# Designs tried in a protein design run: designed miniproteins, single chains, continued (5). Part 56

Each design is a single chain, and the fold is of that chain. pLDDT is the mean over its residues in the fold that is shown.

## One batch from the design tools (miniprotein)

Design m18054
Fold by ESMFold2-Fast:
Structure m18054 (fold): chain A 88 residues (1-88)
Amino acid sequence: MLSPTTQKIIDAAIKLFLEKGYENTSTREIAEAAGVSQGTLYRHFPSKHELFKAALDVAIDRYLANATPEDEEIRAIAEAVRKVTEKK
């Protein structure tokens, strides 16, 4: 289950991945944006790719549920998701 802290980390990850791209985003930047320590982030996500997988899952759920009225952010999340899943 997602705690409020985990949701903050994931939200920060999604935002930074969309703004800077996956390769240019570090876990340190995500921790700072989420307002948590690096130790807290490593406790939940020991690597950048584990964090990415969690962010991807949440982004897909939000997109499929159509729960948000902001279609531009949903589209950007979907594009990021598609780009990663096609590049495997």
Scores: mean pLDDT 72

Design m18055
Fold by ESMFold2-Fast:
Structure m18055 (fold): chain A 64 residues (1-64)
Amino acid sequence: SAEGFHAAGVSLAAAGELEEAAALYEQAIALDPDYREAWRNLGDVLAALGEDERAAAYYERAAE
């Protein structure tokens, strides 16, 4: 489920597994494109990885 992928992503992000967390958030939004929290959390992970322009775009999508 989208919620399941999101929950797994949150756990991995908390553990510092940022690339794996990003992949799980992408799976969550692939199943539910209106999952705002997944878009926001993906933005946070991308910002932590130094992908600031991509993070900004995902934060903007989360605000929709």
Scores: mean pLDDT 84

Design m18056
Fold by ESMFold2-Fast:
Structure m18056 (fold): chain A 61 residues (1-61)
Amino acid sequence: GSELAVRAVAHVLRAIGDELEGNYEEAAKHYREAADIVEQMGDTELAERYRKKAEELEKKA
């Protein structure tokens, strides 16, 4: 797999961990990083989903 795919997955896993700990600001940041990476890979729909998830988490912060 590409290095970009591994980095995107790593950010999503960190975001899930941060959300479980109640650290919504850091979780949102990791979802935004993952969104930027998957958008570079051509997956605009997934990028939009991650950005929406980040916005929802920022509202809880």
Scores: mean pLDDT 87

Design m18057
Fold by ESMFold2-Fast:
Structure m18057 (fold): chain A 93 residues (1-93)
Amino acid sequence: MATLEFHVRGHEDEVELQVRATADGKTYGVGLSFHLDDEESARRAAEAARRFVAWLQEQGYEVSPEVTLHFDPSVTERQRRLAERIAAEVAAA
């Protein structure tokens, strides 16, 4: 089973999200960025994360529905909530 981790870093009004998956000692990842005031940017980030999960499934991995979130100390509560929303949308797919 592949386990998903979201690594979140904030910079001003931008959220950087690295989606990582670990399976059989191998790590795969995709980096995403979105802006706090841009719902379309956040939506595209969620879609990219879902495509990454679909790609893992195409490689033959069963993906855990649980996402572990890791927050850099620079992350604000607003950035944290947006990252949690994207993680929930990915887990629901």
Scores: mean pLDDT 76

Design m18058
Fold by ESMFold2-Fast:
Structure m18058 (fold): chain A 62 residues (1-62)
Amino acid sequence: SAAVKAGLAELEKLREEARKVGYDEEVEKLLRQAEEFVLQGDFAKAGEYAKKAKELIEKRKE
């Protein structure tokens, strides 16, 4: 669906930001869980895990 494609594209943007701050196993785990929920159509849980990943990426920037 269009929503799944959009969700996967947003997660790829987060992966690009994560690569800029270096490898973080916890960030990658959260992004993998968000991807799984996007593929299942559970966008609420996908958003929760994506938010946790964003917060960790921001913390790793400084």
Scores: mean pLDDT 80

Design m18059
Fold by ESMFold2-Fast:
Formats: structure tokens, sequence, C-alpha cells
Structure m18059 (fold): chain A 67 residues (1-67)
């Protein structure tokens, strides 16, 4: 599940679809598929891999869920 979300985020990021990447993570958190902590960890991993767009999408979605 988490690896599948990470793969989809990378694909959306490659296409410049940052809003869709954000909505994907936001929905996954809302549906209980991943936790806020898992989304933050995912953002950190994506940033380490050089995927800044996917990382930003994951962090923004996690930040919204913490509000």
Amino acid sequence: MLEEIKERLRELSKQGRGEEAYELVKKAIADGVISVQEALDLGRELLKEGDTLASLAAYLAAQEALR
C-alpha cells in the first residue's frame, strides 16, 4: 500500500501533476490507508530521492491533516 502510493506519486510528479499528487496523499490519509506520520516519512524519502514535487505534495497533505 505505502510503496504503491510512493510509485504513483513519482509517476504523477514526472508528469508535473502536483495537485493530483497532493490530492492522492490527502485522500489516502482521509481514508485511513496511510497515517500522517507515514505521509511525512514518505515526503522525507521522496526528497532524499530528489523528487521535490512528490515530496512537497506529501508534506502539504500531511500538514493539512494536522490542522
Scores: mean pLDDT 83

Design m18060
Fold by ESMFold2-Fast:
Structure m18060 (fold): chain A 60 residues (1-60)
Amino acid sequence: VASGREVALAAARAELRLHPELSVEEAADNAKKLAQALGFEVSDEEAREAAREARRELGL
């Protein structure tokens, strides 16, 4: 089952591919907003972890 954390990770991956200049905090905030807009609950810490994981995967 897709969780808010999984949605935030997918959002962070997509955004960082388009905007690799974004900080972890900016990517996390945007990922959290998208997950919440889709009806998922995500904490600030989960969103930051998702953004950091996405940056590592993309070699940023």
Scores: mean pLDDT 82

Design m18062
Fold by ESMFold2-Fast:
Structure m18062 (fold): chain A 55 residues (1-55)
Amino acid sequence: MKDVQKAIDQLVKAGLSEEDARTQVDWYLEQGLSPEQAAQKAIEDYKQLQQVEQS
């Protein structure tokens, strides 16, 4: 599942811990999303949280 690994790596690069990145992607997979959708959602969710933190 290359999309899942890529999302985890991208989240870590963006400043999220490896454990948190993995947990976030895994959570979306548990919701029944495809690896591609889980990766997309995890990245979007993190970016949204980061924006709120700055605001």
Scores: mean pLDDT 73

Design m18063
Fold by ESMFold2-Fast:
Structure m18063 (fold): chain A 86 residues (1-86)
Amino acid sequence: SAMEKKRKIELEVTKMELRILGLEVSGEVYKRMGDIEKAIKEYEEAIREAEELIEFMKKNNMPEEEIKKAEERLEELKKKLEELKK
């Protein structure tokens, strides 16, 4: 049913958002430990996962407001990565 499809989409979005959060947390931990190379790798992976989330949301016609929030999160992750490369 349409409602079952919507529930499956929302569950997948939530799983992807939690994976991105986990990668961002790992990147922050490595940064605080002074392991900048590992921090960069975690943030690059978080950015990749965030881009995949946005594509998934667009493919499934998610609300524009939710896609916009995901795009804003992607830009914040990119900003954090560039700060690490300085």
Scores: mean pLDDT 89

Design m18064
Fold by ESMFold2-Fast:
Structure m18064 (fold): chain A 93 residues (1-93)
Amino acid sequence: GEGEEAAERAEEAARRAEEAGAAGDEEGAARAAGEAAEAAARAAEAGDREAAERAAEAAARAGVAAGAAGARGAAAGAGAAAAGIGAAFHAEL
Protein backbone atom coordinates (compact mmCIF):
# COMPACT_ATOMS: atom_id res chain seq x y z
CA GLY A 1 0.00 0.00 0.00
CA GLU A 2 0.93 3.66 0.25
CA GLY A 3 2.85 3.16 3.50
CA GLU A 4 4.97 0.37 2.02
CA GLU A 5 5.79 2.49 -1.06
CA ALA A 6 6.77 5.41 1.21
CA ALA A 7 8.96 3.11 3.36
CA GLU A 8 10.71 1.80 0.22
CA ARG A 9 11.29 5.40 -0.93
CA ALA A 10 12.74 6.33 2.49
CA GLU A 11 15.06 3.29 2.40
CA GLU A 12 16.28 4.17 -1.12
CA ALA A 13 16.87 7.81 -0.05
CA ALA A 14 18.83 6.62 3.02
CA ARG A 15 21.00 4.49 0.73
CA ARG A 16 21.74 7.55 -1.45
CA ALA A 17 22.53 9.64 1.64
CA GLU A 18 25.04 6.99 2.83
CA GLU A 19 26.67 6.80 -0.61
CA ALA A 20 26.88 10.62 -0.88
CA GLY A 21 28.24 10.86 2.69
CA ALA A 22 30.93 8.25 1.97
CA ALA A 23 31.94 10.28 -1.12
CA GLY A 24 32.12 13.54 0.90
CA ASP A 25 29.18 14.98 -1.07
CA GLU A 26 27.55 17.24 1.55
CA GLU A 27 24.92 18.61 -0.89
CA GLY A 28 23.97 15.14 -2.15
CA ALA A 29 23.76 13.75 1.39
CA ALA A 30 21.57 16.71 2.49
CA ARG A 31 19.22 16.23 -0.48
CA ALA A 32 18.87 12.49 0.11
CA ALA A 33 18.26 13.01 3.86
CA GLY A 34 15.48 15.49 3.00
CA GLU A 35 13.91 12.91 0.65
CA ALA A 36 14.08 10.25 3.39
CA ALA A 37 12.41 12.61 5.91
CA GLU A 38 9.58 13.43 3.47
CA ALA A 39 9.02 9.75 2.65
CA ALA A 40 8.98 8.88 6.38
CA ALA A 41 6.31 11.55 7.01
CA ARG A 42 4.20 10.05 4.19
CA ALA A 43 4.57 6.54 5.65
CA ALA A 44 3.36 7.85 9.04
CA GLU A 45 0.34 9.58 7.41
CA ALA A 46 -0.63 6.29 5.69
CA GLY A 47 -1.26 4.75 9.16
CA ASP A 48 0.77 1.57 8.50
CA ARG A 49 2.79 1.23 11.71
CA GLU A 50 5.28 -1.35 10.35
CA ALA A 51 6.00 0.73 7.22
CA ALA A 52 6.25 3.93 9.31
CA GLU A 53 8.75 2.28 11.71
CA ARG A 54 10.90 1.15 8.75
CA ALA A 55 10.71 4.64 7.20
CA ALA A 56 11.64 6.28 10.54
CA GLU A 57 14.72 4.04 10.81
CA ALA A 58 15.68 4.96 7.22
CA ALA A 59 15.23 8.69 7.93
CA ALA A 60 17.38 8.43 11.09
CA ARG A 61 20.07 6.59 9.11
CA ALA A 62 19.99 9.21 6.33
CA GLY A 63 20.31 11.95 8.97
CA VAL A 64 23.42 10.31 10.45
CA ALA A 65 25.00 10.10 6.97
CA ALA A 66 24.15 13.75 6.21
CA GLY A 67 25.58 14.85 9.58
CA ALA A 68 28.80 12.92 8.93
CA ALA A 69 29.09 14.77 5.58
CA GLY A 70 28.65 18.15 7.39
CA ALA A 71 25.00 18.79 6.45
CA ARG A 72 23.84 19.66 10.01
CA GLY A 73 20.47 21.16 9.00
CA ALA A 74 19.48 18.15 6.91
CA ALA A 75 20.63 15.80 9.68
CA ALA A 76 18.45 17.64 12.21
CA GLY A 77 15.45 17.56 9.87
CA ALA A 78 15.71 13.83 9.21
CA GLY A 79 16.17 13.12 12.94
CA ALA A 80 13.10 15.22 13.77
CA ALA A 81 11.04 13.28 11.18
CA ALA A 82 12.07 9.96 12.75
CA ALA A 83 11.25 11.25 16.26
CA GLY A 84 7.88 12.59 15.06
CA ILE A 85 6.88 9.15 13.81
CA GLY A 86 7.64 7.62 17.21
CA ALA A 87 5.51 10.28 18.89
CA ALA A 88 2.62 9.69 16.47
CA PHE A 89 2.47 5.98 17.33
CA HIS A 90 2.46 6.76 21.06
CA ALA A 91 -0.72 8.84 20.61
CA GLU A 92 -4.09 7.24 21.36
CA LEU A 93 -6.14 6.86 18.18
Scores: mean pLDDT 80

Design m18065
Fold by ESMFold2-Fast:
Structure m18065 (fold): chain A 76 residues (1-76)
Amino acid sequence: MLHVARLTAEGVSEEQAKKAVEAARKAGAQAGYRVDEDGTATITLQAESEEVLEKGVAAVKEALGKPVRVEQLKAA
């Protein structure tokens, strides 16, 4: 079963988003990012287990050090 989360944060640079993605990958999650021209970053995490996804989300929040909106998506 694939666990997916989408994280959104405002005022994030591409370098900050990249560091957050690297932190999530070290936690065992697959991660990608996009930073819009307005500084809104969207980070997508994927993991085979909910535990790894939660570790990835925590790593992103710690790396960014700012409020992050988390949307968890589950493949049925």
Scores: mean pLDDT 79

Design m18066
Fold by ESMFold2-Fast:
Structure m18066 (fold): chain A 56 residues (1-56)
Amino acid sequence: GREYLEKGRELLKQGKYDEAAGYAHKAIQLNPDDEELQKEAWELMREAGEKVMSLP
């Protein structure tokens, strides 16, 4: 579960925003009861989405 969140963060740092968001979604789906992880995953998805919208 948390491995998906960590991979998402790594992809975000590499500029692979769509892949980062995908990993964050997987982390949320596999850990519905982990409030901490869900909060971090949603923040990661939001950050990735904002950056994608800023790219040409």
Scores: mean pLDDT 76

Design m18067
Fold by ESMFold2-Fast:
Structure m18067 (fold): chain A 94 residues (1-94)
Amino acid sequence: GMSKEELEEKIKELEKKIKELKLEREFLEGMIALLKGMIEWIKKHVPDTEETKKFIEKLEEKIKELEKKIKEIEEEIKKLEEEIKKLKEKIKEL
């Protein structure tokens, strides 16, 4: 069976991966905030032309893609956190 040391090493690797995923999520959330700020700035200061409307639609599509990626990251984090919990319980049983 797996040693306590091997289980502890796996937990550290999973914790590192969660930390990296959380940083990626934070970065993507920052990008969404910037894109939303751009849309609001355009709506307030730029003439409402067909070209402006199309540009806003492209920014909204990018936001939607980033939001989807964030959801995928959140699901991966949850799975990794559940794996860590199982590994910690195995260590307690040793």
Scores: mean pLDDT 90

Design m18068
Fold by ESMFold2-Fast:
Structure m18068 (fold): chain A 120 residues (1-120)
Amino acid sequence: AESRSFPTSAAAAEALAAAAEARGLRTAIGTAKGDETRTSSPADALDNAEVTFVAALDAAGVLRALATLGNGKGGSAANIANVKAAYEKLLANLRAQGFPQAAIDAVEAFGKAEVAAMAK
């Protein structure tokens, strides 16, 4: 098994979580929690949401599905469908984990944009 391009699901999940954060997902989650940044709460809701997002992303298999598109721009219809299904599973996981609607909307928009870019 080749590990150079996509070495582990965990490492790639961290990279996708960082990309989602850079694209405003963290801001969307932060906005949803209101004008309070940090309180006396033992767990930072934003940091906990980030950890839960990475776990949900890995469980959904988004990185494995994206790896099948890496062999060419656009990939096959089946590979694109697998990526779309993985993002839909991620959205279901996030809803089950109680993520705010603003964060779910941001992930849905992000996933749609990525799938659309890869489909061309």
Scores: mean pLDDT 53

Design m18069
Fold by ESMFold2-Fast:
Structure m18069 (fold): chain A 97 residues (1-97)
Amino acid sequence: AVDDDPFLRLMTKASEALKAGNYEEAADYLRQAMEAAGGIVPLAAFSLVNALKKAGKLDEARRVLEEYRQAVEANPSLPAEAKQSLLDIVDKMLAEL
């Protein structure tokens, strides 16, 4: 384990904010976590969408999902099957907004 992983610290803060019902604060920590990771992380992105939905920020949740879709489609390191599975999750989440 690396000392002081900013991604894991921010994910922990986001989890604590979600448990407290502080959805906007959780969304802010999740955005910071992805910035610390240098890009979109599936777990953080899907948690961010859920936090935005609970905060009533449906337009922002849709934008996050659309940005994630583009990142998945543009990722040359993802196998086709993994890419399709992630895109299926995005499509389901967009339909539930």
Scores: mean pLDDT 81

Design m18070
Fold by ESMFold2-Fast:
Structure m18070 (fold): chain A 102 residues (1-102)
Amino acid sequence: AMADERLASARRAAEETAEILKEQGFPDEVVEAVRRLVDATREEADKIIEKLKEQGYLVDYRRVGEAVLDADGNRRVLVELTIKTPDGKEIVIPAVVREPAP
């Protein structure tokens, strides 16, 4: 399914991004957030973002493209997070987030 293909692609992108972030000396908390944001519910994603903001990160959350339904009826949305660390490093992270049915 298209949603399943997008999720698989997002998981690969998240792992590649996590490796790059480790190479660039980003904190483990940011690296783990990248991994956890893939296939997270919107509520789970909001909690992860809130925790990062509480730790001094600036986080922007942007929806990219239309929601698609997966085989289980979940709405999956491509999003981009822009995270700026307190020391001025910036990253853009692609993720796929689950939204509740309307």
Scores: mean pLDDT 70

Design m18071
Fold by ESMFold2-Fast:
Structure m18071 (fold): chain A 61 residues (1-61)
Amino acid sequence: SAQQQLVQLAKQALDAAAAGDREKAEEYIRRLVELMRELGASDENVAEAERVLRAEVERLL
């Protein structure tokens, strides 16, 4: 499902961050944001999800 794809992309971003791979983590965040927009998520919801995920990525780097 689309929801499972979003969860998997978030997990991949966090896994990349834990491995020290900033570029790969940012690529997965970008893909997640793009998929959310394709699914019709509001700009507010996309911005909130990106903010939360980026905070976790930065914490792990």
Scores: mean pLDDT 87

Design m18072
Fold by ESMFold2-Fast:
Structure m18072 (fold): chain A 96 residues (1-96)
Amino acid sequence: SSVAKDGKGFEKMRALPEEKQKQLSDIILEKLKEFAEELEKLPHLSESEKAALYTAFGIRLISLEYELLAEGKDLKEIEKALKEEVERYLKEVKER
């Protein structure tokens, strides 16, 4: 169940040292900033579509982080997975 995994991921996030929690949050924020900058370069998307994609992707990254934490993945594995997801989604959006 996704809801149970999200709850477990949140609790594991809170159990991490504050420095590691900040590192994960900083990675998400940096990747969301990069994503927003790339979206602004796409002339075929409306401002409303860009806002919707930004919001949806932000939620997706947070959900992925919590799922991986619930599965017992370490910080390095989570960071790698988040970076790969950003690159994958940017490629998909640019190719549409």
Scores: mean pLDDT 76

Design m18073
Fold by ESMFold2-Fast:
Structure m18073 (fold): chain A 62 residues (1-62)
Amino acid sequence: MKLIAEAIEDYTAKTKEELSIKKGDKILIEEIVDDYYVKGTNLTTGKSGLIPKKYLELVEEL
């Protein structure tokens, strides 16, 4: 299952595994890792990484 989420706030990656996002960026969710993180691709930048779920709002299920 593929989901599209929108960044509701800016987030700066704290580790190499994390993805920086800007408010309004569309994120393709590749995998739900745990209760805190998803693995996603930022469709604006083309980069992939771990993103804290609390900064994302689900927009569309594909």
Scores: mean pLDDT 80

Design m18074
Fold by ESMFold2-Fast:
Structure m18074 (fold): chain A 71 residues (1-71)
Amino acid sequence: MEQQAKQYLLEGLEALARGDYERAVELFKKAIELDPNNPEAYRALAEAYRRMGNDDLAKHYEEQAKELEKK
């Protein structure tokens, strides 16, 4: 399960680099479903939303990443 989560995160980062933001969001959400405690996936999702111009969702997921890192 962890290896699949990492694979989705990597594929999402590749989609993000290509400018395929909708695909990146889908892949990052899959990574979060498999490993909900990985702050990297939340930060990546926030970056995708920021590049799409959705500042509210970008801030929301950035805060989720911060909460996971603090514990």
Scores: mean pLDDT 83

Design m18075
Fold by ESMFold2-Fast:
Structure m18075 (fold): chain A 112 residues (1-112)
Amino acid sequence: SLEELKRELLELVERYLALVERAKELMSPETQAELDELMKRIEELAEKLRRSTDLREAVELALEIVLTINEVQGLIQAEVDATGDPELAALAAELARLHGEIVGVLVRMEAL
């Protein structure tokens, strides 16, 4: 159902944001500030999704969350490439797997 997929996606987003907070501690202040703005956008989109009762709106919000996560992934990967930090690389890999799970929920929502 839409409500079950919304709950699953929101739980994955919460886990994603918690993991980004851990990754932020290994990054430059400039990258941290940009990540803070993107994380705030994801949180605002997640709140709208939680209140949404329309399938079309829920899919549109979930897509915006996925696209914003793509921007987060790009910043983290750029920092990994610049620093060679193995701890950050490990967190980036976990974030990429979680992003894949979030995309999987979006695909299932689009099939409703």
Scores: mean pLDDT 90

Design m18076
Fold by ESMFold2-Fast:
Structure m18076 (fold): chain A 66 residues (1-66)
Amino acid sequence: SEEAKRYLDKAREALAAGNYEEAVQYFKKAIEVDPNLKEAYQLMATAYAKLGRLDEAVEWAKKALE
């Protein structure tokens, strides 16, 4: 999906800029459009880890393996 790709690109840009909360929001939107984006789940785990929200980071990492 082009829409999912646009959200994923925005999320990555936010992640690279250190805007971790914004990255989480855009990764969620990407996953809502395309639930099969395993990369978005992995990067979501990374964003939560950067926020120090380790329980959420672990849960999203587990989802990436499904």
Scores: mean pLDDT 87

Design m18077
Fold by ESMFold2-Fast:
Structure m18077 (fold): chain A 61 residues (1-61)
Amino acid sequence: LVDEGKKALKEGIEAYKKGDYDKAIEHFERAIELFEKAGDDIGASLARMALSVVKLEKKRK
């Protein structure tokens, strides 16, 4: 579960680097779910921060 969350977080970061904000959002939302299910508060917080950054960049245009 924690490893799956880390994988989703990494995939979200890769999508963000490629400018694919929609895919980055999906991966980060999945990472949050996985970390929450695992009880990894730190992982969940990191994924939420990443999600907010991507959403802000998407709103900028």
Scores: mean pLDDT 80

Design m18078
Fold by ESMFold2-Fast:
Structure m18078 (fold): chain A 72 residues (1-72)
Amino acid sequence: MKFSKEEREKAIEKLEFTLQALKEAGLPDEVIEYLRKAIEALKSGNDEEAVEYLQKALELLPNLDILKEILK
């Protein structure tokens, strides 16, 4: 999977918002770490690496609809 510039910018915004909400909810550091790495990869233009980290986060929290939307 590869994001367009617009898709990448929107994904970063959604992930940063989600990361803040998950931190406030006290979710496991492992999930938060994968989301941070995904955001970093997107900012660096490493879309494939970002998808890998998003998939790892989904394995831990499969009910995160926002991650499923980004991975579409």
Scores: mean pLDDT 74

Design m18079
Fold by ESMFold2-Fast:
Structure m18079 (fold): chain A 59 residues (1-59)
Amino acid sequence: DLEAEVALSQGIAAGEDPETIAERLRKLGADITPEEVAEFKARVERMRADGLAGARALA
């Protein structure tokens, strides 16, 4: 569900609480728990940190 993925990405980028993000996703029809959101957030934060280092190395 594209809308749910956009809401998840925006919530993570904004530093929102996993419970808040999960509730928003549930309103969009996604069946997801706050714990699953927290795991995904940790993964995205790691990728973001790595991406920033890579971008700096390129330019």
Scores: mean pLDDT 72

Design m18080
Fold by ESMFold2-Fast:
Structure m18080 (fold): chain A 80 residues (1-80)
Amino acid sequence: SPAVEEIERLLEGAIEAAKRGDLFTAYMLLNAAFTLAYLERPELKEEIDRLHQEAVTALKNGDLEKLEEIARRFLELVRE
């Protein structure tokens, strides 16, 4: 779906920004991806919220590997 493709692009952009040390751009793009997912899949709100909190925590801790893992899990969730 167009929304899932946009979520994927936003997540990829967030990870690239995080790799560059551009934490504000990474944070904004993560929030945009999670907001779009919530609007498209409101029935998944609780699981989306949990992954959002985990992703923000990973970003704050500079844990890029964990951020990438959470992004993969999140994308898999919204593709179902």
Scores: mean pLDDT 87

Design m18081
Fold by ESMFold2-Fast:
Order: structure tokens, then C-alpha cells, then sequence
Structure m18081 (fold): chain A 66 residues (1-66)
């Protein structure tokens, strides 16, 4: 299963990434800090890539792991 670690997100961006992961049948944990970090797991390959694009479109960065 794919995993995504996203960082450098605003609170709204972190929420969007987390909701996207859950909507794709995965799980997400939001870590409130500086920077805000979201870890998503249980994603398909396509879901992980879409989540990465969502994070990057929100001004963050994302790393995909399979």
C-alpha cells in the first residue's frame, strides 16, 4: 500500500490532504506543529500520487512511499 508524508501545509491544506486520503479509503494523521505534517497510509498507487499533487497544490511538499 502507498504512504504519503506531506509537510509545509497550512491548516486548511492539512485538512484537505487528510480528507482526500480518507476519501480514497486510506487513513491520515495530522501533526500540528511548525511545519504542519500529514501522514497518510493505506493508499493505492494512484491515490498516493493524487494526494501528493493535492499537497503540492496547497503549497506543501510530499514524499510517496510504496
Amino acid sequence: MGEVVATGLSPKGATAVALKAIGEGGEAEVYDGDPIRVVATGLSREGAEELKETAESSGGRAEVRY
Scores: mean pLDDT 78

Design m18082
Fold by ESMFold2-Fast:
Structure m18082 (fold): chain A 57 residues (1-57)
Amino acid sequence: GEEELERAIAGAREAIARGDRVAVRAAIHQLKELAEKYPELRERAEEAIRELEGWLA
């Protein structure tokens, strides 16, 4: 749930610091799965996905 979301976001930020685009895309996929499984996390997951997709642009 929330712990998985926080861990995914933290991992994505570390990947950004490394410039690891593959790891950032993997984090986006994980966040989408969390949003599907836990609808209550959807808004936070979508915000994180938007931030990550912006960095990949």
Scores: mean pLDDT 83

Design m18083
Fold by ESMFold2-Fast:
Structure m18083 (fold): chain A 66 residues (1-66)
Amino acid sequence: AAAARAQGEAEAGRLGDEAMKRYIPFVKKAHELGLSPGEIGEIIREALRTGLPDEQVDKLIEEKAK
């Protein structure tokens, strides 16, 4: 039971890590637009939480950079 719970948490973390790797190009773009690491992290966290498609993440970054 405890091992299964720990494995589930590790799997969720691994999926999140893979999703974060997918967002690396957006992180670079946001940084080039002058967003802080905290602002970039907030956008990516929201995208991961809500399952936003790539084009929507791109728009969110541009909107935050205004």
Scores: mean pLDDT 69

Design m18084
Fold by ESMFold2-Fast:
Structure m18084 (fold): chain A 68 residues (1-68)
Amino acid sequence: SVEEILDRAIEAVKAGAPLQTVLDLVREAAKQLPEKERFEFLTKVSEAIASGDREKLLEVLEEWRKKV
């Protein structure tokens, strides 16, 4: 489920996994979302990554986990 994939992404960020591992999980979660929500999700993740702040990425993933 998208919930399980987001939980895995959150744990990967917390564990200090490589960004590529987190991005692979983000892409898999995005596939499970409707097109409109997928675009919003990927945009928010991209903004967090551009910030360079892992904590910001964690916040985005946790917010999306609450929505699904």
Scores: mean pLDDT 85

Design m18086
Fold by ESMFold2-Fast:
Structure m18086 (fold): chain A 86 residues (1-86)
Amino acid sequence: DLSPAERARERELFRGFLAIFKEVQKKVAAGEITPEEGRALAIEEYTARIRELLARNPRERGPLTPEEIRALAEDMVDFLTRLYEG
């Protein structure tokens, strides 16, 4: 079960991810970057955002490893891609 603080942290991350995703999609649609470059950029931005938020508001269950943070960023990009394209 997630605490209220954990749920608030998840909502904050999701809002930020959605904003980044939409901005990257605009760049791809404008031909400024390729879809592959857009995915890589979104993963980098999500990874940085997760690290920054967790540094400011650490998890009560302990820190995430760099690999766990990267996996979360990749999963979130894939999740939003399916939601937006579906």
Scores: mean pLDDT 76

Design m18087
Fold by ESMFold2-Fast:
Structure m18087 (fold): chain A 84 residues (1-84)
Amino acid sequence: HMAFGAVLDEEDLKKIAEIKSPEELRKYLNEKLGVDIELTDEEIEFIKKAAKDPKNPKKMLVIFVVNEGGKRILLVIPDVDEYF
């Protein structure tokens, strides 16, 4: 089905971890992911938690998959350069 996403670099991950406002974080993520949909609070929290990982990842691949029922599945892959 439809899929969209982006690679978040070290600067993006640092910015995501520093943003305290849920609205500002949502705006930042929408710009970086190139999405025209409203991200849920759960999706935003999941991405923020991954960005704050104690391992301090240098890059993170974020992918959304939309199934035929309109349900979104969020996949997060840290340190994408290690995974190919």
Scores: mean pLDDT 71

Design m18088
Fold by ESMFold2-Fast:
Structure m18088 (fold): chain A 85 residues (1-85)
Amino acid sequence: SSMEEKLKELSKRLASIQARYVYLVKKGELTEEQVKEFEELVKKAREAVKNKDLEKAEEYIEKLEELVGEANEEELEFARKLAEE
């Protein structure tokens, strides 16, 4: 269904955002204020996805993408390797 397709899209975007966040944190590129904002927004985004509130989930995910950006393949691999250590 279109709803299931959108949920898969949003989940992939959240995974990319998380990979980018991990990379930026390890490089020291985020302020304490940005870290706090990210943690609050990601919690809200995850709750919205869990509740299938697509409008709110997309809103929070867009704010997260504005804050940290989207991960490239190198950043996704970096986050994957870090999770395996």
Scores: mean pLDDT 80

Design m18089
Fold by ESMFold2-Fast:
Structure m18089 (fold): chain A 69 residues (1-69)
Amino acid sequence: KSLVEVAMEYFKKGLSAKDALRKAMEKFGIDPTPWLPTLEYSISRGVSEREALFNVASGVELAKKAREK
């Protein structure tokens, strides 16, 4: 399962976008601390929790892939 898939599964199970992102990133051994403000900012600007979570999780996965190349 990808990080995005794990994050979206947690969200579907009733976790907040913030908790879903944190749990998914911790499961993959990635520090969520620098990414949580980005998620919270998106939500504060009117992006839905689902869309903000998908966008941030996708960004994390892409950044990790680029770093490991």
Scores: mean pLDDT 81

Design m18090
Fold by ESMFold2-Fast:
Structure m18090 (fold): chain A 57 residues (1-57)
Amino acid sequence: EEKRRAEREAVLREIAEKLNEIGDGLNKAIEKAKEAKKKEGDEAAREALRKGLEEAG
């Protein structure tokens, strides 16, 4: 009984961590776009953001 409850809690925790990872991935995509803009200009920034969003899901 307690083992079953602990397994359910572990699954919910994993789901919450995955959701946080998606949010972090989006923030990283924005940061990469800003860096690309400084180095290669607006077109490179747009492409970096597009790829980052694809990778985030």
Scores: mean pLDDT 74

